# Designs tried in a protein design run: designed miniproteins, single chains, continued (2). Part 97

Each design is a single chain, and the fold is of that chain. pLDDT is the mean over its residues in the fold that is shown.

## One batch from the design tools (miniprotein)

Design m7353
Fold by ESMFold2-Fast:
Structure m7353 (fold): chain A 94 residues (1-94)
Amino acid sequence: MDLVLKAVEEASKDLPEEKQKQLLVDFKSIMEGYKNMPIRGFLAGAVAGADAYGLSDETKEKLQKALDLVRNEPEKIEEAIRLFVEAVVNEFYR
């Protein structure tokens, strides 16, 4: 969970402070809600949700890459988390 908050801070550093604070609150709520779910399951749900709700192709591609990383290269979990956070920030906050 700490890796997610670090990725949020890095992905949002170019945004106004009020948006950075809102992102930290939003991601803390998401992580608390999914704290008992394996990251692979969470990312699979995120990929399915992005397709079902018609999110941007860039968001879908980043989420799919994050899922592929946790499936095939679990040592790259920090990169997968970064891609997930960047996808959410770009879709909903830019």
Scores: mean pLDDT 79

Design m7354
Fold by ESMFold2-Fast:
Structure m7354 (fold): chain A 70 residues (1-70)
Amino acid sequence: MKKDELNEFVEKLVAELKKMTIEEIKQRANELIDELKGLTKPYREILEKTTDKDKLIAMVVSLEVLKKLS
């Protein structure tokens, strides 16, 4: 993935996630953790403890980027 395409993807994703509820963001993060495997347990523990919407958005962005690069 090229840097410009990645930047556009991240900006669109952040805008989309800002419109979602905390529960919807956590649901999306759990689905991504299941897809990526190997990250399941430690990332779920972090996700469970996180109540800040901006931190949840950053976590989903990181997981989506990792999925795009895999």
Scores: mean pLDDT 76

Design m7355
Fold by ESMFold2-Fast:
Structure m7355 (fold): chain A 57 residues (1-57)
Amino acid sequence: MEEAIERLEKEVVRAIARTGSASDEVIEAAKERAMEGLSEEEKELVRSVPIRVAPPL
C-alpha cells in the first residue's frame, strides 16, 4: 500500500518535471507507469487516488 502510493507520487513528480505540465494526459501516463509491477489491490488503490497538483508558475 505505502509503496504503491510512494511510487505513484514519484512517477507523477517525474512526469511533471520532465514535461513541465500537469495535464490530465501526463497524470494518467504517470498512473499507468506507477501501476507497472503492482498487485491488483495496489493498482486499484492507485486508480482511486485523486491527484491534485499545482501547475508550475
Scores: mean pLDDT 70

Design m7356
Fold by ESMFold2-Fast:
Structure m7356 (fold): chain A 91 residues (1-91)
Amino acid sequence: AEEAQKKIEEAREALKEAAKTLASLPDSAPLELILRAIGALLRAIGLIFEAEIHLKKGDVELAIKKGEEALEAAREALRAAQEGQEAAKKS
C-alpha cells in the first residue's frame, strides 16, 4: 500500500513540474509541442485516478502499475514542455 501511494505521489509531483513548465512557456513556443504536452498531462491525470481507484479497491499491484504509467505520462508531458522551451529560444 505504501509503495503504491509513493508511486502515485511521484506521478503527482512529476505532473506538477510538467504543468509549471507548460505555464512558463513563452508565446513563441510551437503549438504542436504545447498540444503534445497537454495531451500527455491529461493522460497522466487519468492514470493517477485509475491508480487511486485500484488502491481503494485493495488492488495494490494494479495501483502500482497504473501509478508507474502515470509517472511515465507525466514525464512525457515534461519532456514535450521542455522541448517547447528550447524551440522558443531558437526561434
Scores: mean pLDDT 84

Design m7357
Fold by ESMFold2-Fast:
Structure m7357 (fold): chain A 93 residues (1-93)
Amino acid sequence: MPDEVEITEALALMMLSLALQFLEKGDLEEAVELVRRAVKFVEDSGLFSEETVERLRELARRAEEAARRGDIEEAREEVERMADVIVEAAEAA
């Protein structure tokens, strides 16, 4: 993989990992902010397809909605799906 893609993947996954930790602690606002920052970081990199960025935005929206209604398990599942999308997209790049 190109170094730029590997760095972007690693940093985005770190942000999502931190978001999962905040969800587990009940720090929902911090978790949602990290999820949004991860999507923006991937988008701003310009290294991923528009389709990949659109998928991440939709998953982030679902995670935020789940967190707002207190469905921590669903929020966690959506964040984990975001991580999978990033890993697969980085491998394809």
Scores: mean pLDDT 85

Design m7358
Fold by ESMFold2-Fast:
Structure m7358 (fold): chain A 66 residues (1-66)
Amino acid sequence: SDGQADLAALTKTTQDNVDTTAAAVAGSPDAGQQLMADRDAKNTAGGAANNQKLADRQRKLEELLK
């Protein structure tokens, strides 16, 4: 049935992505370092954006508490 075919296609795509990533990391140790650096950069950017939103929300709360 189509539902089983769709599930199999998604499972295969996920498996292929995992296998490709694992092969790249195993064949190139530098690829692992690049993935870690990219993740750290994204976490840093996300953290800065969240801190800005929290600061803006806190200022609004201070105005309301006056």
Scores: mean pLDDT 68

Design m7359
Fold by ESMFold2-Fast:
Structure m7359 (fold): chain A 73 residues (1-73)
Amino acid sequence: RIPEETLLRAARLLLEDPRLSTAELAERLGVSQSTASRILRELRRRAKEAGLESLLDLLTEPGAFDPRLADVK
């Protein structure tokens, strides 16, 4: 499971720089790109549970989402 502290740290990074890609987020957190992708998925699930989906959607990316999930393996 992904620690709550890691999810919160990722959320703060995205709020501070919403243009961060999955690879950049991984580098900032010191984790693999696969782990960063999992963090983003858990963050979105967490936001839905808390009713923060709209805010997260607004701040996650202003232009485009990085769809490099095929490069994970």
Scores: mean pLDDT 64

Design m7360
Fold by ESMFold2-Fast:
Structure m7360 (fold): chain A 79 residues (1-79)
Amino acid sequence: KEEVEKLKKKVDEEYQKKAAEYRSRINTLKAQADSIAAADPENAEAYRKQATDEMRKLANEVDEFRKKGIEKVKKAEEE
């Protein structure tokens, strides 16, 4: 019972750290895309689309990490 609660706390803590790191990466990619788009406005949409695709990939990684964390907790509760 207490082992499951400790696992939940550890999973939440790891998730919060990963989410913060990925949010920082997304912000950096967005800033870089805006800078490049400003320097080359003719291709601005292409640069922003590429950055959006990379940001979605990072967001999906965070979601998968959260999903796997929840799965680990659920599996531990069922054992």
Scores: mean pLDDT 79

Design m7361
Fold by ESMFold2-Fast:
Structure m7361 (fold): chain A 87 residues (1-87)
Amino acid sequence: PLEKSATPEMKEMQKKLEELLKKGGEPKSPEEFEELEKKVREIAAESPDYVKLEKIAEALRKGILKREEALELIKKIIEGEEVELPE
């Protein structure tokens, strides 16, 4: 049930998603990137499960993810190895 609530761990994991984006790719401007990070954290506090899916999909579309391992780590950390994506 904690995984369904905005826990400090979930927010930390959301930060990891943003870090992966920074390491794999970069946005148009640093200001735009910072806005994304803020939105992710706000959404994570309300619905971390949904944010996780969006981030994964966006990282894939941008081609930021390096190997499937990054994707799997994100899923397992955020949801606790219990996820089913339309992938």
Scores: mean pLDDT 49

Design m7362
Fold by ESMFold2-Fast:
Structure m7362 (fold): chain A 74 residues (1-74)
Amino acid sequence: SAVAALLAQATALARQVGVDVDRLRALARRGLPVSLQTMQDSFDKALAEAKANPEKAAESAGSMLVGAAIAAAS
């Protein structure tokens, strides 16, 4: 589906900027509380790493999309 394709792309992009999306999904699947703050902390770190590398500037915008996709999937 289009949603599955978007999530796959977002997951690949998040891994390139250092976000462990699989870990967040595993925690959610186990019924453990994956707080919005935990997701925000992960994306803040990824954005900081992307900003330190000008080549990854476009991935900073992608990280925000990944945050929205993860929230929608949970």
Scores: mean pLDDT 54

Design m7363
Fold by ESMFold2-Fast:
Structure m7363 (fold): chain A 71 residues (1-71)
Amino acid sequence: GKEKVKKALQEAGVLAALGRLDEAKKVLMDRAGLSEEEAEEIVEKIKELIEQGDNEGLRKYIEEVVEKYGK
């Protein structure tokens, strides 16, 4: 459900902030049930927003991903 995707994204976001992109991708695949391609796209976008310092954009993007992939 949406909570499962949200928790996976929060964990993946922390891992991405630490530069652990492969681990972030695995969390999205294993815990949110995303494909490898979907997980890679999401991790790269999270990384971009972190590098830009866009905390509000990151929060909104997480909400958008939860709406799109949460069941």
Scores: mean pLDDT 82

Design m7364
Fold by ESMFold2-Fast:
Structure m7364 (fold): chain A 95 residues (1-95)
Amino acid sequence: DELKKLVEEAGAALRAGDLDRALEIAEEIFKLDAEAAADVLSGILARLEAEGAPKERLIEVLEKLKEAIEALKEKDPEASEEALKELDKKLEELK
């Protein structure tokens, strides 16, 4: 299962603190499964926030996460709408 291998590789990159690698893998995961991509991107965002990363980096990951959540809107519109509102609030605070 290609998706499972990518998720495991993304998890390893996150544990190693290689956020650039984790982000690259998240983009590949997004082509296969938007929910799995959103999970990885959320993990990247949490690590960047904990490390005090520059706002430009936070915006980049937030925008990718928003794209993944928007792709999930057809499956769970209520949960997706709430998540998108929270992401939009974070993006506006960083601009």
Scores: mean pLDDT 81

Design m7365
Fold by ESMFold2-Fast:
Structure m7365 (fold): chain A 73 residues (1-73)
Amino acid sequence: KATLTVKATNTSSSGSADVLINGEKVATVPAGATKEVKIEVDLNQNVEVSVSGSGTVDVEARKGQVTAKFTET
């Protein structure tokens, strides 16, 4: 098992964004807030991280030795 750490910062002036892992909502990030979520996943498992909601969200996801960063608008 490995820990998947997802850090999401909602840089929007208004509105909340939801963070989803494999299509399941794990956190809601209010405007101007940062949320960090940690879950256990299998090291060789494909994990989909997505964001739905209003405005611009910066996401950093780390699983084992792999880090992915993206911005949703």
Scores: mean pLDDT 74

Design m7366
Fold by ESMFold2-Fast:
Structure m7366 (fold): chain A 57 residues (1-57)
Amino acid sequence: GKAEADKALAGAKALVKAGQADGARTAGMFSQKEGEEKGDKELAEAGREARELGLAA
């Protein structure tokens, strides 16, 4: 849901700021898979965006 999606994105942004781009990418990958498994489209999209943030950093 929105709360999990918001938390995933906030966590990824914090990891990128801390210089942990690989951590953001990995966390995003797990959030995307969890969203897909649960049918939570918001979490899946947030996880995908988190992965892209880690890859772009």
Scores: mean pLDDT 82

Design m7367
Fold by ESMFold2-Fast:
Structure m7367 (fold): chain A 69 residues (1-69)
Amino acid sequence: SEKEELKKRLEDLLERARALAGTHPAYQAVADSLEWALKNFDTLSLEEMKELVEQFERILAELERQAAA
């Protein structure tokens, strides 16, 4: 289902953030936020779930871009 796909995307983002959490406080903050999002995922509407996933994807991509600079 679309909900299961979105949850899997958040889980993948969390694994990526956790792998980098020891390198910079910003990655730890993202990991903490993703853990909260996964814990509360079932309370969100499908539209809110989509927006949340897209926001975390943008945040993590921006942090990875800054780390490469």
Scores: mean pLDDT 79

Design m7368
Fold by ESMFold2-Fast:
Structure m7368 (fold): chain A 79 residues (1-79)
Amino acid sequence: KVEEIKEKLLALLDRTAESGVVTDEQIAEVEPYAKEFESLDPSDPKVQEAKRELLRHIGEILAPGMTPEERERFEALIA
C-alpha cells in the first residue's frame, strides 16, 4: 500500500542521510519527484499508480547507495 511504501522510503532516506551515502546530486534529482508526490491527493484512486511511479523514480536515483538486499526489498515493495 502507498502509505506503507512512503513510510519505508522515508526511513530509508533518513538512514542514508545519516550514513552520508546520499549525495547533494542525488538530493537534487529526487526533489522534483518528491514535490510531485506530495502534491498528489492520497484519496484519489487515479493517482495511486502515479505515486508508485514517482516512488520508483526516487528509488532508482537512490539505488547506488543501497546494498543489493536493500535494493531487492525496495523493488519488491514498489511492485
Scores: mean pLDDT 64

Design m7369
Fold by ESMFold2-Fast:
Structure m7369 (fold): chain A 67 residues (1-67)
Amino acid sequence: MAKLTLRVVPGPGSDAEPLTTEFIADKETAEEWYRQGLAGARGLREFTGHPDAARLEVRLEEVEVEE
C-alpha cells in the first residue's frame, strides 16, 4: 500500500490554516493520484500566477503493511 498526502498551504496574506488530507490506497491507485495531484499543483500555479496564491503540496510515501 501507499500513502498519498495532499496539503493545501494558504498564501502569505491568508489567516487560513494549512489543510492536510491523507489517503491510503494500493500502490497503483496512489501513484495515479500522485501524478494527478502534481499536475493539479502545477495547474493551480499557472492559473493564479500570484505570489499570494495558495499552493498544493503532494507527497507519496510507500507503506509496508505486514500482516
Scores: mean pLDDT 71

Design m7370
Fold by ESMFold2-Fast:
Structure m7370 (fold): chain A 84 residues (1-84)
Amino acid sequence: ALLSREEAIAIAREAIRAYKETGDEPVAHDVVVARLLAKGVPERVAREAAERVLKVIEENKDLPDEEIAELAGEAILELLRRYG
């Protein structure tokens, strides 16, 4: 696998921090894309993963950050399983 569950959750946590610090979806999106590209994920798949992470954050704003990170990390892994 290109990415472990622990790595996926770590990327999601980084995106959540960026989102909370800036309030800007593009910044959180770019964090996910940059981290996945560094792991060898193709750009189109990395961008789709970033969109899914943003959706998870938006739909789960009332949950603790750790729970959002786990959900978003699972979304990344599910996408990568389908494409790689």
Scores: mean pLDDT 85

Design m7371
Fold by ESMFold2-Fast:
Structure m7371 (fold): chain A 70 residues (1-70)
Amino acid sequence: MAKEELEKALEALEQGNVEAAKEHVRKALAIDPQNDAAKSGLEALEQGNVEAAKRHLELAIRALEEEEAL
C-alpha cells in the first residue's frame, strides 16, 4: 500500500540509504500518483535535500491517515 511504501522510504532515509528511499517513494507514487507531498519528497531526494524529503514524506503519510479517518 502507498502508506507502507512511504514509511519504508522514511526508514531507509534514517539509515542513510537514499537510493532505497527513492525506490520506495516511486512505488508509493505508482499506487497513488496524485500524492503531491510524495512527489515533492521524491524531488527533494533527487536534489539531495534529505531533511526536506523527510518532511514531505511525513506530510504524505499524514494525508493518507486523514483520508482513512474520513
Scores: mean pLDDT 80

Design m7372
Fold by ESMFold2-Fast:
Structure m7372 (fold): chain A 62 residues (1-62)
Amino acid sequence: KEKIIEEAVEYLKKEGGASEATVEAVRKLLESGTKGSYEGAVALAYEISEELGKKVEELIKK
């Protein structure tokens, strides 16, 4: 769903100042809606910072 994608993207921009390319990559992975794509989105967030990775993971897992 679009809402979780927007929330994850906003976390990356607000807390980490992630590049537009990274934000777009995370958006594409979340848009795919598979378990593997969600794991990929979390992994990309962790590459920016451990705290961002944890936030995105919490958002996805709830």
Scores: mean pLDDT 70

Design m7373
Fold by ESMFold2-Fast:
Structure m7373 (fold): chain A 89 residues (1-89)
Amino acid sequence: TTDLASRGITGLGQQAIDSMRQGNVTGAYNTGVIMGNMTRTYPDVRDTARRQASSVIQQGRDQRRQSTPSQGVGYDRTIQVFRDVQSDV
């Protein structure tokens, strides 16, 4: 159901934030890809996904400011994946 999918999106958003706080940028990137795929499958969750993506992008920007240049590329890619989730198609 749409309700179950919305709970899944919320869990992915929290997982992405936790992954970035732990320095697991690849894990955060992968959760963004999964969130994007869910929004294509369940249009009703797009608003929930946009709100979660906004929180993840904010956390990613905060981590990006504190990262080394080599880590920064990973954060930029992760932020872009969640920006794509926010885009109206």
Scores: mean pLDDT 79

Design m7374
Fold by ESMFold2-Fast:
Structure m7374 (fold): chain A 84 residues (1-84)
Amino acid sequence: ADEENLKENRAKLHDTIEEVLDKSTKEGAEAMAKTAYSLKFNSKQQVYQLLFQTWADMNDKLKSKEKREAMLVAMQEALAENLS
């Protein structure tokens, strides 16, 4: 189901955020790109919801604006490639 797929994809990205809390901006961006590229989607609408929810998770967990922005960009680029 679409709701389950969204929940699983969000959990994978959230786990990646947790893993890179103490890592460099570069390592965080690389990890987010790898996770995002590996995701499976049932619909494009899930991608938009996932982006909003994951951005909220980044804002809650990451104190560095630079790291949040780098990880967001890396995720967006990897998601675009994933959906190609």
Scores: mean pLDDT 84

Design m7375
Fold by ESMFold2-Fast:
Structure m7375 (fold): chain A 73 residues (1-73)
Amino acid sequence: GDSLTTAVREVKGLPDREVQDLISRVVSELVRRGLDSLEAIRRFVRERGLTDEVARAIHRRLELGRASAAEER
């Protein structure tokens, strides 16, 4: 399973479908606010009751997204 899904599931005790919805909302909000550094993501997720493990997984996902966009030369 996705490491981010596992981290959120362990913290919130939610079913996988609800975890995926929560992840999508959090990622969309971070992108909308321009928060892409690990420190900024950590502060954002901490204020929402999520763990450092969730912050690291989101940061990795955003880094992979940026890398994919950069390959369109």
Scores: mean pLDDT 69

Design m7376
Fold by ESMFold2-Fast:
Structure m7376 (fold): chain A 65 residues (1-65)
Amino acid sequence: MELEAKVVELLQRAEAEGRLVTPKDIAKELGISEEEVQKVLDRLVEKGYITKEKVGNETVYRLKR
């Protein structure tokens, strides 16, 4: 729960600033592995809080509006 809240807050800040963040960027900012970030992101997508999108060769996630 704590980790999911931190990821959502990070995505909210990124969207407000017009920034795209990758799982790698989130992992660096939160001090956890990309694998752990991916698990949290997948769970948030399953819950309907965020969406998964492809931008070029990158996978990015954004808040569902």
Scores: mean pLDDT 78

Design m7377
Fold by ESMFold2-Fast:
Structure m7377 (fold): chain A 86 residues (1-86)
Amino acid sequence: GLEATERAARLGRETARLAKEKGDMRGALMGGVNEGLALIARAVGELSGDEEFARRVGERLARNAEAGLRALKEGDFEKAAEYAGG
């Protein structure tokens, strides 16, 4: 549950970092949004005890961040922003 949200937050942060290095400010913003959403999902899971919610949201955000990171590495900034936005 919570581990998935932590992984999503780390991947969102990595996406934002790489996007900034490549000059993609839109990708950097979307990566930051993904990190923020992952941290909110983690907080909701902790406060409510709904680890299944945290797991589902975290897994989705992690998949999106991984796809976005891959697109950034390929130079596809449009696709990277789409995945990061969810």
Scores: mean pLDDT 76

Design m7378
Fold by ESMFold2-Fast:
Structure m7378 (fold): chain A 85 residues (1-85)
Amino acid sequence: LIEEGARDLERAVEAARAGDLETARRHADRAAQNFRDAGLPDLAEAARLLTQSEIARSQGDEEEAERLRREAMEKFMRGLEKLKA
């Protein structure tokens, strides 16, 4: 689940950077689902936000991309802290 989520997140980010928005969203949804199934909702939200950030950047909206990236990083850090209980 966690490893599958991480792999799907990598594919989502790669697709978003390539401008393949449908593939990016599908992989982001799978990553989020895998993280939720693992009991890690903050990582699930981080995966969605990071993918949305890369999509915004591919569309030229650097301001939105930076906001989404920072929010994703905050969620990601919270998720990792909960994992290291």
Scores: mean pLDDT 80

Design m7379
Fold by ESMFold2-Fast:
Structure m7379 (fold): chain A 110 residues (1-110)
Amino acid sequence: SREEIIAMFHLIAASASVLVAKNTVKRYKEGKTSRETVLQRARELEGDLEQLMEILEKLNPELAAEVKPRVQALVRRLFDAIRNDDVDGALAVLDELERLLDEIRKKFLE
C-alpha cells in the first residue's frame, strides 16, 4: 500500500540517520568533530525516529506500542551517553537502535 511505501521511506531515513550518527561519534572519538555536531546528529536521528513512530502508529498500532517505548529508551540513553562523553556507550546504543530498526523492517517483509 501507499502507507507501507511511506513507512519504508521513513525506516530507510531512520536507518541512514543511525549510520550518520555512528560515523559522527567515531569522528568525535578521533578528535575530527565537535560534541555539538554529535548532538545535532542525535537530534536529527530523534526526529527521524519520531516520524517513523507516527507512521507505525497509523499503519500497525500493535507494533508501534511494542517498539515505541524501546526507541524512546534508546534515544534517552544516546543523549545521556553524549552528555557524559561516553563514546563507547553512544556507539553501543546506536548498534542497538540499528538492530531494532532491522527488527521493525523484518515485520513489514515477513
Scores: mean pLDDT 89

Design m7380
Fold by ESMFold2-Fast:
Structure m7380 (fold): chain A 70 residues (1-70)
Amino acid sequence: MAIEKLEELKKKASPEAQKYLDDIIRTLKENSVDAAIKKAAEYAQKADLEGNYELARTFAEAVQLLKELK
């Protein structure tokens, strides 16, 4: 399921990304899919604006995984 795919993405991610991915997974479990998508998209946009394209790509992948839940 998507939580399992997000956990796998976290295992492959950088230590920096793992903390943010934990927050996204927690938001999915505690709040909603929509809240998790919004949070992941905000992290992706911030990373892109800071020139961290690898981080931005990781968070964009999380957004796509979350959208598959809808």
Scores: mean pLDDT 81

Design m7381
Fold by ESMFold2-Fast:
Structure m7381 (fold): chain A 80 residues (1-80)
Amino acid sequence: AIEDYEKAAEAYEKVGLPQFVNEAGDSYAEAGDIAEKLGDKAKAAEYYQKAVDIFKANPSVGTAQEKLPVYQAKLDKVKA
């Protein structure tokens, strides 16, 4: 469920280690994708914004640089 990904992302952020920062970004991105599939554009925008913010702040962690343009585009689409 969306709530499980949100809780996982919050837990990963609180740990503050580089590996867990990437997992936090991925968890918010997954929550956003699920919210978009359910037609909840407001929740999708909220989760995509959190993922984008994490990827922008941590461009050298994991695949953040590759994922940033993908989720930025998804965020822009659901906000429009």
Scores: mean pLDDT 75

Design m7382
Fold by ESMFold2-Fast:
Structure m7382 (fold): chain A 80 residues (1-80)
Amino acid sequence: MKSKEEIKKETIERINNAKTLEELKKVVEEFVKELSKNPEVSPDELKEIADKIQEIILKLESGELSLDEAKKQIIKVIEE
């Protein structure tokens, strides 16, 4: 099983390499799924992270954020 820190590190690398909204959405969906299976992550912590990421993605889809701005904000959420 991957550690919480390993999942975070791999996800940050994948976010930095995402070139489209669709690629970014796939990366964050897979991140939340992997994190949900990790016993080091509480349900409350997972919900807070998922909700924050979803809000950023919605802002990106609405055009309020650029792809690069959304990536930076999601990375900050993950690094918390």
Scores: mean pLDDT 83

Design m7383
Fold by ESMFold2-Fast:
Structure m7383 (fold): chain A 66 residues (1-66)
Amino acid sequence: RTLSLSEAKVVGRLIKERRDAANPPLTRKEVAERAGVSESTVRKIETGEEPVSLDTARRILAAVAA
């Protein structure tokens, strides 16, 4: 269950938008801590540079929604 590059780009943009829309805005480090992943993983998914698993994407999306 690895996201396609097209899906990863959409998810990455959504994560960044939700992180920026939070009040106060969430840092990548805070999202990473909530999702149980590295800050580098959050950066890579937001930029769409690398394939990411659906489970990792789902955890990060849940973290920015909390």
Scores: mean pLDDT 74

Design m7384
Fold by ESMFold2-Fast:
Structure m7384 (fold): chain A 79 residues (1-79)
Amino acid sequence: MALSTVTALFEAEAEEGVRRAVEILRETPGAVAVRTEEAVQDGKPVTVVTGLFASREAAEAAARKIAEVEGVLDVVVSP
């Protein structure tokens, strides 16, 4: 079965928002893995926080909470 992912983008300077997003992902039941990486989007430095979940329901619950985090640019649930 396909795993569901939550991908959240933050400005590189939004360290507190990144920490909060990681906390939400780790505390969500059904979280399999959480990773953070630095990237560039449209020539601007961003931080990407990704959570991997065993179910889409868990991923959607985490994404909803992360969407309320200060400094978030975008939150996407896949598939």
Scores: mean pLDDT 81

Design m7385
Fold by ESMFold2-Fast:
Structure m7385 (fold): chain A 88 residues (1-88)
Amino acid sequence: MAAAKEAEEEELARLSKEHQELVAANTPEAEERRRELHLEMARRAGYPEEMLELLRESLDLILERRAGAPEEELERRGEEIEERLAKL
């Protein structure tokens, strides 16, 4: 299965490079795309579903903060996510 492995390696390399470029750009559009790539790379790397769910929730908090969600709720959820991720 050499072709499949090469395709996966090349795709992960492209995603990683795009992620690095988006981090450097530091725009709202780049931040949103970066979050999508971060989740996709973690999923492809074989991260457990539980870790992917926590990562997704962490990224969603950034969008909810921009939408005007209550700071108290965002802070509480963020702390819970960090605590759970630290245990993995």
Scores: mean pLDDT 72

Design m7386
Fold by ESMFold2-Fast:
Structure m7386 (fold): chain A 74 residues (1-74)
Amino acid sequence: REEIDKLIATLPPEVQPEARKLIDEILASTDLDEVVKNLIKLRDLIYSALPDEEAEELFAKIAQLVADELQRRR
């Protein structure tokens, strides 16, 4: 959670609020389809804000932390 917020803080300021909202929606969801849908939106947002190489690395780190956080809620 804290580490996810720190990674979001590395994004351009203009996209940070939407990225945080998507993370909050993902972590609050009990529906796997909604989790996947919001992860796709987050990926697209990150790729729109950063060069492809940096976007891929950042999204991979966030996706791993999200998976870990969802696993802890089980």
Scores: mean pLDDT 77

Design m7387
Fold by ESMFold2-Fast:
Structure m7387 (fold): chain A 59 residues (1-59)
Amino acid sequence: TLAETEKKRLEEDQEGLRAESRVAAEGIGEALGFDEELIAKLTDHFYKVEVAVMEKLKP
């Protein structure tokens, strides 16, 4: 159904945003010498910021 297709697309978009957040967090974490725990927390924070920005950019 269209609803299932849209749900899958939202899931893919969320995975994409989380992957981008992880790449950014790993880059910063490596540069600053963060451990994996801090990098994971930073990834979650970046993801939350990206989601909030996307919500603000909705037409």
Scores: mean pLDDT 75

Design m7388
Fold by ESMFold2-Fast:
Order: sequence, then structure tokens, then C-alpha cells
Structure m7388 (fold): chain A 90 residues (1-90)
Amino acid sequence: APTLEQIREEMLAAEPEVRAALADESASAATKEAAEIALRMIELAREGRVREGVEAALDALLAAVEARNPDAPQEERDRARAVREELKAQ
């Protein structure tokens, strides 16, 4: 499983993609909400609060995706759960 430090580095590296998703006018309201949650998680990771921010944000993100996108691909939900379980295992 990746370490918390590796997760932090990957989140910081993902910031441009998250900001691009938030700025995408064609994105759904649910997608923009997910991007806002992800951006908050990245900000907390930058502050060194990786575990707290990631666990809380992943729970909120997973709940939001499942509630608003019941037809969302199962693979995307499984990836979100896998990241959460990897963090939990540390």
C-alpha cells in the first residue's frame, strides 16, 4: 500500500487536474462538488493533515458520488473505496 507521504505527493500532483475539472463548464454539479471536496483534501495534505483530510474527504466524496450518480460506473466507486482502504491499512 502507498505510504501517507506518497499519497500526499500524488494529491499535490493531481491538483492541476482537480482544478481543471472544477473549471470545466461541461461538468455536472456532482462532478464539481467532488472536485471541490478533492481540492479541500489537497489543501489539507499540503498542511500536513493528510490522514484526517483524506479519510474525511473520501467518505464525503464516496457518499456524494453514490447519492447523486447512482448510474456511475462501479469501477470508479471501487477505486475510491480502494484508496480509502489503503489509507485505513496504514
Scores: mean pLDDT 69

